# Designs tried in a protein design run: designed miniproteins, single chains, continued (3). Part 32

Each design is a single chain, and the fold is of that chain. pLDDT is the mean over its residues in the fold that is shown.

## One batch from the design tools (miniprotein)

Design m9079
Fold by ESMFold2-Fast:
Structure m9079 (fold): chain A 70 residues (1-70)
Amino acid sequence: SEIDKIKKEINEIVFEIASLTLEHILVLGAEKAGDITPEEAQRRIAEIEARMDELESKYNTLLKKLKELQ
């Protein structure tokens, strides 16, 4: 089913967003602990934010497709 495939992709995106959210928290924790530099933290956060923006765009596209099939 096309609907089942879209739901699976949405779930995969949700799990990746959750993982990136945790990674963001860990990066901030590492910066506060002095394990990484502020510059390294900013670089990693920028990469996380860029990936999250991409995933949110895909999520919205898949939600629109799912609504059109229902």
Scores: mean pLDDT 89

Design m9080
Fold by ESMFold2-Fast:
Structure m9080 (fold): chain A 71 residues (1-71)
Amino acid sequence: MEALREELREKVERALEEVRQYAEEHPLTDEDVAALDRGVERAVAALEKHGFEDLARELRERWAELKAEFL
């Protein structure tokens, strides 16, 4: 479980950082937001299935903050 948790945490952090950098360099379109929303929902569902509800909640909250900042 620990190795999986660490790997998933790193993937979440990296994905959020990449989205943030993209949003800072380019305006997000409605289509971009819709695609990212689906990606976040999939990631959250996967994290919840593996019992990482805390990571799932953090991902949702940080994505909501990014949307508020760039939309």
Scores: mean pLDDT 78

Design m9081
Fold by ESMFold2-Fast:
Structure m9081 (fold): chain A 72 residues (1-72)
Amino acid sequence: SLSLEAANAFLEDEVRLGRLTQEQLEAIKPELKSVVEESDPEKAEEGAQIVAASFDLPAASAQRLVEIVKAA
């Protein structure tokens, strides 16, 4: 999906900028796919917030990830 592609591209840029490790990116990808494919928008938003918190994403990055998932 376009939203999954956008979320992956965003996270790859975070790795490039040194804000995320390659290992964290690989761990996030399967979780992110499940979140984006969730049919319940409340659960999808909650899932995105949990992913961001679990990997200690900066507040601005966490907000961007949630926005990308909500656009799905």
Scores: mean pLDDT 78

Design m9082
Fold by ESMFold2-Fast:
Structure m9082 (fold): chain A 87 residues (1-87)
Amino acid sequence: PLSPDEVKELLEKDPRTKKYADFFKEEILKYLSQGVPKHLAIARAMYNVMLKAGVPESRAASTYTAMALLLMLGEDERALGLLVEAV
């Protein structure tokens, strides 16, 4: 899985997600400090970014499930692509 800094850098490259890059990194670090596994920490942080961006909870939840599965499979860039599309 990507590091929190690598994830932040990828979000900063897209104008749609750049404004959430710092928030996303802080959310990942928060979940990691709570003992959440890295792939789930990233997926939960993505869910929180979607809610912050005004994505409806039902859409955020279904996207979260897909992102969590992709992250478990090591498809980190595809999971980030779903976040970018949702925002």
Scores: mean pLDDT 80

Design m9083
Fold by ESMFold2-Fast:
Structure m9083 (fold): chain A 79 residues (1-79)
Amino acid sequence: MSENDIQGEILIALGRMQASIAKHLMSKGTEEDLKEAVELLRRAIRLLEEAEALTSDKEYARALKAEAEKLLKEAEEKL
């Protein structure tokens, strides 16, 4: 495993955590929670874009980014 692969795995882990927290906030459904979820999802998408550039498993990073983008659209539509 290269240094870039390790950095990519860390960014994937961070992006996944941010998306998971956002999904939990979306389940609460308050305007404040939805606004926080939007910010977390935007951060997760950026982290996953950086991860895709670094990781050898680009398809996995892309799939996670697509899921985060779908959740972002859902959160924004509820605001």
Scores: mean pLDDT 86

Design m9084
Fold by ESMFold2-Fast:
Structure m9084 (fold): chain A 113 residues (1-113)
Amino acid sequence: MEELKKLVEEFIKIENEVLDMLIELAKDNPEALKLIEEYKKKMEELHKKMLEALENKDYEKLIELLEKQKELLKELEKKVLPLLTEEQQRYVKGEVEFLISLIELLIKLIKKK
């Protein structure tokens, strides 16, 4: 149980670090920057709800929130990619795929009894 909490907290840390890197990457593109910052705020609210679900041992809610994060990441990618250079697009795609893979791993670990 303590190990799951550590893994979720580490995931939240990694996702925040990736989003900060995307903000830095988009700093000279106001439209892309605004979209990334709006999604960061939505993801921070989901992170808060995930930690509450962990505290309450509500693993069904935790899985639901992780699935919502995957949807938000895919939506962010779809909206931001057309605003970015080809090199920036490759970077954003790689980081989004990485975060989605971590979310899928967490969901698998939560479902194991």
Scores: mean pLDDT 85

Design m9085
Fold by ESMFold2-Fast:
Structure m9085 (fold): chain A 84 residues (1-84)
Amino acid sequence: GASDEEFQRRLSETLEENSRRAEEAGLLEAAELFREASRAAAQGDLASAQRYFSEGLRIVEEKDPELAREILESLSRAVQSLGD
């Protein structure tokens, strides 16, 4: 299965991708929040990552609900564990 470090790396990379998607949509505040979430995830601070992500997602849900669905789907795939 994936290690905690592998999970944190994958989560961080996905949050960075979602930051870029939010930026492309013109949602600069949400993009910054997802970037902070990515940094927190990379450091193993999953509590801070969740808080930043939740705040950014709220902005995206308000402004672009379709993008919010893509972001949630992306994260769902990233957090799936390959267990044995």
Scores: mean pLDDT 80

Design m9086
Fold by ESMFold2-Fast:
Structure m9086 (fold): chain A 84 residues (1-84)
Amino acid sequence: ILEEALKLAEKKLDYLGRSRLTADDVADIAREVAEKLGIDPELAAEIARKLAEEHMKKTGRLTLTAEEAAEIAAEAVLKTKELV
């Protein structure tokens, strides 16, 4: 899960020509990982967005690294699996 999320985060940064990711980018990564695993992708995306926003509030930053995004997306997918 984490390794797959990290690959998607790095691919998204490369595609967008950016060095940092947004909460919406983390939600997209969580959706893709969840969909591949047969987990509710929209619920995973919603949880990921909330977790990313909380992390940004805690760190005082508006954007995330690929590593931070991958960890948050993986956590959201695991939480979604536990709820469903």
Scores: mean pLDDT 79

Design m9087
Fold by ESMFold2-Fast:
Structure m9087 (fold): chain A 71 residues (1-71)
Amino acid sequence: GSLELGIAHFNLGRVYEALGNDDEAEKSYLKALKIFSKLDDPRAEENKQASIKRLEELGVEALKKAVEKVT
């Protein structure tokens, strides 16, 4: 089902992240987020929030660390 597909994309994102493939991880988390956003299910909402958090950590925290090194 759609929930399982979303979870599969989220898990694929985690695998890519563990391999250092941040671009593929981001794409996989974005696919998961899009799927979960279409579902009216509490489990989808929890996984949606997890996907958002991973995307923020891949983008925002990396940028914060770069700024701290030059400031």
Scores: mean pLDDT 76

Design m9088
Fold by ESMFold2-Fast:
Structure m9088 (fold): chain A 99 residues (1-99)
Amino acid sequence: GDAQAMEHALKAGEYLLKAIERAREGDLEGAVKYAEKAYEYAQRAADLSTNPQAREHLLQAARYAREAARRAREGDIEGALKYLHDALGHLQEALRALL
């Protein structure tokens, strides 16, 4: 239900913030790890959500988190950070829709 979607979305947010922190520190391996966890939780939140607006933003957050992980694997810190911030923006919109 939406309560479970919110719990998973909040965890996705925690992992996005950790990924941003690691990327800023130059820890690309840590950035990949946490971006991938953010992708998993955002995708699970989307699957659990009955709100179409929240679901759309959660799917976009998941896609951007996955792209951030890809950029981090390539050594592209700037690209990784850009996509992590894009993912966080969509996640914040999803959380507003779930409230």
Scores: mean pLDDT 90

Design m9089
Fold by ESMFold2-Fast:
Structure m9089 (fold): chain A 91 residues (1-91)
Amino acid sequence: LIDQDIQISLQLSGIADGSLIRIRSNVYDLASGRLIHYDIQQRQVAANELINISIRIRNIQPGSRYRIDIQAYDDASGALVGSKSIDFRAQ
């Protein structure tokens, strides 16, 4: 098993300067469909910001395929202000 660091850039839209966002990150094993990692973060952001998200996924199987789903919500309104999905192979 290995640890994998993933960097993801997410473009925000529909949010005001100084807003607090809630970032949800779900990581799935594509062979099993199982959720293997769940993270939620809060961050204060600028309007139309491109944010960088660092995710460390622990104890994953080399050669296996995983999906990361990221959703960012305005904490005050609950509105979706950014989303991204990426697939990767562990080493």
Scores: mean pLDDT 86

Design m9090
Fold by ESMFold2-Fast:
Structure m9090 (fold): chain A 91 residues (1-91)
Amino acid sequence: SKEELLEFFDKLAKELNVSQETVELVRPIVELFVPKNEKEFEEFKELLRKILELFKDDPNELLQALGSLTMLPLSEEVRKAFLKWLEEKEK
């Protein structure tokens, strides 16, 4: 569920001592993700862990990566969610 995913995200960010700025950049992506099956749900959890570990201290680098989408290993559904989030931010 989305609630389970958000709880996982919050606990993971706390455990990894992720900066608040990085948390605020990633949270909208978590909120937009709608997994179609168990595999996508588990893959998204692993993607979140990697993003938070990689960018925990570098919110500006994460912002650049989100703007280009070239640094993130995204599934088609996650890629679409990222693009929608970016479009909303441009308005």
Scores: mean pLDDT 69

Design m9091
Fold by ESMFold2-Fast:
Structure m9091 (fold): chain A 79 residues (1-79)
Amino acid sequence: MLEELVRRAKELLKEGKSLIEVAEEAVRLGKELGASEETVVEAVERATLEVGLEDPNVSEEGAEKMAELAREIAEEILK
C-alpha cells in the first residue's frame, strides 16, 4: 500500500498537480485501499521529497520544506 500511494503521488507531482490535489488523491486512494492515515501521510511526504530531490533545479532544503508542507496538507485533509 505505501509503495502504491508513493507511486501515484509521484505521478501526479510529475504531471504538475498542486500539493493539495496530490494530498486529496492520496487520501482518497488510501481510503479505497484501507491504508492507515499514518501510511497516507508518509506516502505524500516521501513522494514529495523524492520528486524534489530528483529535480536538479530544486535544493535539498527546498525539497525538505515542500515535503513538510505536503505532510501538513495531508494531515489537515484527514482531520
Scores: mean pLDDT 85

Design m9092
Fold by ESMFold2-Fast:
Structure m9092 (fold): chain A 100 residues (1-100)
Amino acid sequence: PVLPPGVHSAEVAAELGMSQHQRIVQLVNAIVVAGLSPEEVRRLGRELGLPEEHIELLAEFAEEVAKNREDKQKVLEAAKELSEKLGAPQITLVVEGILA
């Protein structure tokens, strides 16, 4: 997504009614479906106003997905690890749905 000059992504996300959890789920979906690189995840995560700790965990997940694209079980294991570290069990459910 391209934001207009001078608009902060956190302000846009607030206007759209997106919670921090919803922003995380959107990035997870983009990583698994669109194959976002770790660097794209870091850029988008910062633009979405996510904490740096969460951005780095999402970037690590993106790296694992990129390495294991044809191994659904390894992608699911990486999603479970991310889910546990973020305290967000919905991440695993979203990835299971995408991989089904």
Scores: mean pLDDT 75

Design m9093
Fold by ESMFold2-Fast:
Structure m9093 (fold): chain A 86 residues (1-86)
Amino acid sequence: MPSVREALEAAAAQLRAGTAAGGGRVHELEVEVLEATETRAVVRLRALLETPAQGRVRLEAVVEVEVRDGVPVVTRLISVRSERLA
């Protein structure tokens, strides 16, 4: 199993990549593990994002991270809540 740290890094990387693909950036990011098993973790992300379309957005998301071929991958979005600040 990848470490809890690897699951957190996978979730953070996915959010950063998705935000960057939309022309945005991540200013603040908190990541915590809610559940972990040998092959699966549930991770909460709290972030302050800036996007060209929406300005500053506060995001809270819960995602599932699974190990596929020894690599942690975000496989599912369980919940998402966003609030526009600007």
Scores: mean pLDDT 76

Design m9094
Fold by ESMFold2-Fast:
Structure m9094 (fold): chain A 96 residues (1-96)
Amino acid sequence: SEERAVETLEKSLKRTKEEIKRLIEQGDFRRAELVAESFLGLVRMQIYVLEKAGELSPEFRERVVELLDELAEFLEEIGMDQSVIDDVRALAEDVR
């Protein structure tokens, strides 16, 4: 269901941000980038599953875009590589 997908993505985003911050504090910038990309993979998977079920609503798309915008803002604040930020924004545009 959409509600479960949203809850999964919200919890995952929170953990993703915490993990990225920890990895950057440890100097592991490459793993931080991979963690961000892994979250984008989870977003794509949730969209795919809901689309195949005929459950993909405008409201779900709007919430996913909000979560991706939150991630992009976080990545900019911490100085993540522009290519990763661009990947997040490209997915947000695709979901709109």
Scores: mean pLDDT 87

Design m9095
Fold by ESMFold2-Fast:
Structure m9095 (fold): chain A 74 residues (1-74)
Amino acid sequence: ELAELAEWLEAEREKALARVKEATKGLAVDSPEAIEIRKKIADELLAEAEATSDNPLLKEGARLIAADVANRKD
């Protein structure tokens, strides 16, 4: 179901963003340290998706979440 997929993607995005928020706690949003932490988390999400990549839909979802994590917002 399309709605179920959208809910799954949103839940995974929330998890990723919560992880970023916790990892960057106490850092300025635009600090080099915070930027590097966000990029590292995004890279880890992509690597995990590639390791479990029998499902192209899950791979695409992970790619979108990783982009959100790395850039926060386009």
Scores: mean pLDDT 71

Design m9096
Fold by ESMFold2-Fast:
Structure m9096 (fold): chain A 93 residues (1-93)
Amino acid sequence: METATVTSHGVTATAEVKEAESPDEFIKLLEEMAEKARRSTEPIAFAVKFKVKYDGKEVEVTFGVAGTPDQRDEVAEALRSLAEGARELKEKE
């Protein structure tokens, strides 16, 4: 099980890295994490990893976000915005 240390919004925490095998899975994981963040009453941290092909090489991209319960709406919106951006990129081929 892979873990990552995430520092965001003044919080440093270790999160389990969820690997996405497709753009659809990446979007789904981000949306699920956003919903969990919005409902959290404790400090939270999320990490997701996706492998993309760039300039003939496979590149691993890891995204992480952490925050306190007081920042849950900001954390959730960041995850939701990333999911929307990923969806738009998917529609552009």
Scores: mean pLDDT 73

Design m9097
Fold by ESMFold2-Fast:
Structure m9097 (fold): chain A 75 residues (1-75)
Amino acid sequence: MELSDDELRLLAELAAASPRLSDEQLRQGAQTIVQMTRSPVSAEQLVELVRRVAAAVGDAPRSLDELVALIRELL
């Protein structure tokens, strides 16, 4: 999966927000990222990636830089 630096930061922000977002809001956020960045990946793939990040983080607070690093490792 190829993600730009802009997609990576937006995805990290979406992952940080994910505990307070509904499934619908999460899908809408992923769709917005795809549209803004002209991503070759689908919104569904970004939602799955955010869910994987959230599962790996658990209840531990993470900085955006830590979330970006984690997303890079999951790619």
Scores: mean pLDDT 74

Design m9098
Fold by ESMFold2-Fast:
Structure m9098 (fold): chain A 68 residues (1-68)
Amino acid sequence: SLPVLPGLELTPEQRAAIEEIRAKLEAHPDWTYEEFLAWVEEKYPGDEVVLRLARAVFSQFLVDRMAA
């Protein structure tokens, strides 16, 4: 499961972005942290909320992969 982020209000666009980010990361298990963040920053420039959530998603993805 993903990390809990209390008090987070998301726009529909930010929710869609997080779904896309998660799906993209699952489709690219070969991506490094730097490559993943570069894609997120290029696609969602200046969206600090999306960037913060993308980092959390990547961290959880690594934990899940190490546990598998």
Scores: mean pLDDT 74

Design m9099
Fold by ESMFold2-Fast:
Structure m9099 (fold): chain A 79 residues (1-79)
Amino acid sequence: SLEEKIQQLEEMIEQLREDIKVVEEKIAELEKLYNDPSLSEKEKERVYTLILFYEAVRGTSEYLIERLEKKIEELKKKL
């Protein structure tokens, strides 16, 4: 049913929000590591690259949530 499709999309959004929380925790951990004065310049570059990677992952998940929310709104208009 249309209601079942909406519920499935809402469950996907909830899972993506949980994934974002995990990614945000990983970014925070890496930011703490980046501020470690014992790290070499090369080690800092590697950590920074990894931060950028996780920020891109977060942004992709946020974008997907936005698309799914718009799809839910579209489907609700057909009820």
Scores: mean pLDDT 89

Design m9100
Fold by ESMFold2-Fast:
Structure m9100 (fold): chain A 100 residues (1-100)
Amino acid sequence: SKELEKKFEEVTEIVLELIRKTYLKIGWPEEEVDEEIEEMREELKKLAEEDPKEAATTLGSEVENLEKFLKEHDPELYEELKEKIEKAKKLLEEIKKELE
């Protein structure tokens, strides 16, 4: 489904932006973070095409782990990213429902 592909693309970009901002805040070099994000983007895109249920599960786990990490270690960054985290969760819920 083209709508499903679009939702996967949108949630992947949100998750990658959340990861990028978190890594930069922790003090990882920008060049290393950008390289890692590009690698993750390609892997997640391939996974969404080959196994969309596994891709949705993987993205969901990443969002939950990131939210937990931010709440415990950087509550200010959590507040900044909260709207994007909630948007990612809503998109993943829609994707999972469509894949049932």
Scores: mean pLDDT 87

Design m9101
Fold by ESMFold2-Fast:
Structure m9101 (fold): chain A 58 residues (1-58)
Amino acid sequence: SSERESLRREIQAMVDAFDEAEAEAAANPSMSNREAIQRGIDLAKERVERLRAEEAAR
């Protein structure tokens, strides 16, 4: 894939990760804003790393 296409996929994965973290926070009123942000960061890192590994394997 082109580097620009890879960048778009990584950005989309990060956006999706933070949307998911926001949804988890909405479902769990005891979750702090800091915890929701950290969850989004952790999900984004995992998904971006997975995308990079998948592209490197081809």
Scores: mean pLDDT 85

Design m9102
Fold by ESMFold2-Fast:
Structure m9102 (fold): chain A 65 residues (1-65)
Amino acid sequence: GAAEIQELQDEIEKAKQELADAVAKLREAVKNGGSTEEITKAIGEALMAMGKIFELELKLKKLQK
């Protein structure tokens, strides 16, 4: 219902902050000359955060019908 839409919008906002944090972590890993493995893991974390936002936005679309 309408209350679920509001809650989901709040979750999307939180997930966007998680993505920003993951990107900042990736930038620090690159800046500090981390290993290829460390940088690859940081990239993976950023991609996972992006995927979470996509899934939440898809759920929001279904609830708005």
Scores: mean pLDDT 80

Design m9103
Fold by ESMFold2-Fast:
Structure m9103 (fold): chain A 55 residues (1-55)
Amino acid sequence: LDGDGKIDENDYKLFIELLSSPSLSQEERAALFRAIDVDGDGNIDLEEFKKWAES
């Protein structure tokens, strides 16, 4: 986080690192994807992440 109070590319990178973490189970990862992937295509892009995080 760069401290400007907006969700940006650095926040997204940290989130992707969290999703790739071996500490997360397959079920936990799937739950996060379902919560954020509003279009149901199985991908989370920066815009979807920002939309979810700002909700």
Scores: mean pLDDT 68

Design m9104
Fold by ESMFold2-Fast:
Structure m9104 (fold): chain A 68 residues (1-68)
Amino acid sequence: SAETEALRAETLALLEEYRALAEEQGDSVSVQRVDRAIEQIRASELSAEELALLRDLVRQEIARAKAA
């Protein structure tokens, strides 16, 4: 659906933002976790519910990284 495609695009954009922050901070473990999540999304392995949960988790991680 259009809603699921928008959610996928938003989640990918957030993952790319978090990846850049993790890379800047030298957090290779978080970079690897993000790369796996991006591949799962590209492979269409995640449901809309899983995408929404991942989006919310990534938003929290970005906020935490920016607050540090």
Scores: mean pLDDT 85

Design m9105
Fold by ESMFold2-Fast:
Structure m9105 (fold): chain A 109 residues (1-109)
Amino acid sequence: MLSAGELAHLRDVEEAVISLLDFVRASTDRALQLAALRTAERALEATIAWLRERNAPAEVIEREEADLALVRAIIAAVEAGEDPTPLVDEALASERAARAELDAQLAAA
């Protein structure tokens, strides 16, 4: 199980990714959307590596890998000139649910 400090770090990563996705949803500038999405991709890749190093529960790693796959799908949509909004909305819902769960775990610790 992750420590309270590790849960707090994971929660801060979720909040950073949410902020980047909110920016992508509000922006009409493709270059700025891609820059924000690549920042989110790197943050999630680093978080997955950090969780694996700590032997985090498989379900936690799988959750982050699913979120990374969504971010990569959004990047592909933006690069293809497609409307990324449906995928961004899906990713935001997933990340907000994860943050709420982490906030509840931290409040109980």
Scores: mean pLDDT 87

Design m9106
Fold by ESMFold2-Fast:
Structure m9106 (fold): chain A 76 residues (1-76)
Amino acid sequence: SEMEKLLKEMKEIIEKARKEKKGVSDRPPPSEEFLEALRERLKEAGLPEEVIDLVLEAIKERLPDAAKEIVELALK
């Protein structure tokens, strides 16, 4: 299905970002409250739960560019 293709592309975006990551950020990890608020906002924007989970995964791993690319791909 089209959604399966998008999910595969999104997972590849995250995997590429993981491989290119060279260090660990000294910033504190995102709070649970922030992640829940972000989930609600993405759900209101009409993103499927599978896509939201991938975006939150990228944010938790401090891959903001990957998270942005996933959101842009989902909203095409």
Scores: mean pLDDT 75

Design m9107
Fold by ESMFold2-Fast:
Structure m9107 (fold): chain A 78 residues (1-78)
Amino acid sequence: MAERASLAIASSIAVTNPEAAKKVFERKPKTVREAADIALEEGNYGGAFTALLAAKQAGGPDVPIDPKAMEEALKRFS
């Protein structure tokens, strides 16, 4: 997976609700679907929707998320 696509997806989750996104990223999801499932569990419905929408633009909801991209997104939106 391209680093830019992973960062865009991670940033899409973080911009919707940075505090809730931090909890999602701390669980280190491997795919956008896992991130969306965690976001829903944490009550971050907007973050889950935004992540899935960004993933569809990148290739689909099962697209993998790079752990390094999640770390970069947290640094930028912390």
Scores: mean pLDDT 66

Design m9108
Fold by ESMFold2-Fast:
Structure m9108 (fold): chain A 85 residues (1-85)
Amino acid sequence: MDPEELQREIDLALARMTLSVAELTPEERLRAMSDSDLQALIDLLDRTIETYRRLAEAMPDERDLLDDDIARLQARRDELEQLLA
């Protein structure tokens, strides 16, 4: 109803889709990716984490759930950085 509330719902849905895709991607596929493709995925996860942090500030009642999603994205990001080494 509020345009800002609708935008937050859209941002949250897209961020959750990104998290789901990142978690469902098998390690074998990640290891087959080029360094440039891995870096692009890391950059995408970093942007998604920043979206979640913004949403947590806007929706404090959802903070615990959003913090869990952030932790999962950070863990996946760290795994991708280790693959670049």
Scores: mean pLDDT 81

Design m9109
Fold by ESMFold2-Fast:
Structure m9109 (fold): chain A 77 residues (1-77)
Amino acid sequence: MSALAALEAELKELVANTDDEDYIRALTGGIIAGIAETLGIPLSPSSAELVEEYKDDPAFQRGYELGRAAVLADLAE
């Protein structure tokens, strides 16, 4: 399984085990930002709004590092 697919499975499990919607949105926004920046892909307007809303959240920072690490791991294959 790719690192990105493993990260998706982990997110699905987190969503099933928590009702903290803001935490999930912040984490997801971070992951999207980390993936997009690592690949050099511009964000969609909706993704850019999510990034601006949560960029200072610790969960967003966590997601950013997870997304970046997953892309780098998949590129190393």
Scores: mean pLDDT 77

Design m9110
Fold by ESMFold2-Fast:
Structure m9110 (fold): chain A 74 residues (1-74)
Amino acid sequence: SPAQQLIRQGQQAYQQGNYEQAAQYFEQAAQLAQDDPLLKAQALHNLSIAYRKLGKEELAEQYLQQAQQASVQG
């Protein structure tokens, strides 16, 4: 799916240390995965990790909470 492809691109960007680009891919993946709760949770969890690397701790916590909410619906 397009969302899974974006998660893979985000993970690759993260491994290269491109945390801002990784966050963009994960955010787009979460948006496309609206009808797939587990995939949305994965994208949002990865997004929280990327924002934590960027020093945006409050935003990271916000996305982590959203990931936990999405996983409960799967």
Scores: mean pLDDT 87

Design m9111
Fold by ESMFold2-Fast:
Structure m9111 (fold): chain A 72 residues (1-72)
Amino acid sequence: SAELRAAGDALSEEELEEMRDNVVELASRLDREGQEEMLELVRREAEAARAAGAEKVARAAEEAAREIEELL
């Protein structure tokens, strides 16, 4: 989407890393059901970002999904 691409263009790699870390920390505080729901949401965001050409956002979301999977 145009929104994801614009967000990706506006965010630095460092800002995306901070957002990823915050999402993973939030997931770590959820129960298993909440972690599974967060994982599905993050995976959908990664796919949408890839489709929109927002490479940096897609990569950060994919990394967050990988780290959340390790919590399950």
Scores: mean pLDDT 79

Design m9112
Fold by ESMFold2-Fast:
Structure m9112 (fold): chain A 62 residues (1-62)
Amino acid sequence: QVDQIQQQINDLNDQITDLMREYKQAVQQGNQDLADQLQQQIRDKTLQSGQLFKQYQQLGKQ
């Protein structure tokens, strides 16, 4: 279970990194609509990663 949560966190972090790269490109191209959408996705995945990390810490105390 702990290993599965760590894998999910790693996957989300990779996705966030890719979205941040796309966000920078969208900003450079002046595509505000795409930039706003990517920023929302980054925020959502960052919150999900944080929630999983909290679960990971709680399981480590058992």
Scores: mean pLDDT 81

Design m9113
Fold by ESMFold2-Fast:
Structure m9113 (fold): chain A 99 residues (1-99)
Amino acid sequence: MSDEELRKKAAELAKNGKRVVIADTSGTGATHAAKILREQGLTDIVHALADPEDLIIEDNGVYPSPKSVQQVQDLAQRKAQQHNADVILFADDQGTELL
């Protein structure tokens, strides 16, 4: 997904009052994607990050990020269930896509 496609999707999701989880293996993609989402009016964003420089913040502590795509996807699915999220976006060094 390009930045333009992500902006269009973000505007659609914001208009429909959707909650979003952003999953990332690098942290850089999630930061960039979250900025685009907020610019389009999505303020209720949950993060599932896998960059070793980023920390996973849970109710009971702070953890090292997972280091693989599968671990990040599993974490994103868990957070989507916990937060009743409507949509999961996957972001990495290659771009952003819908899970």
Scores: mean pLDDT 68

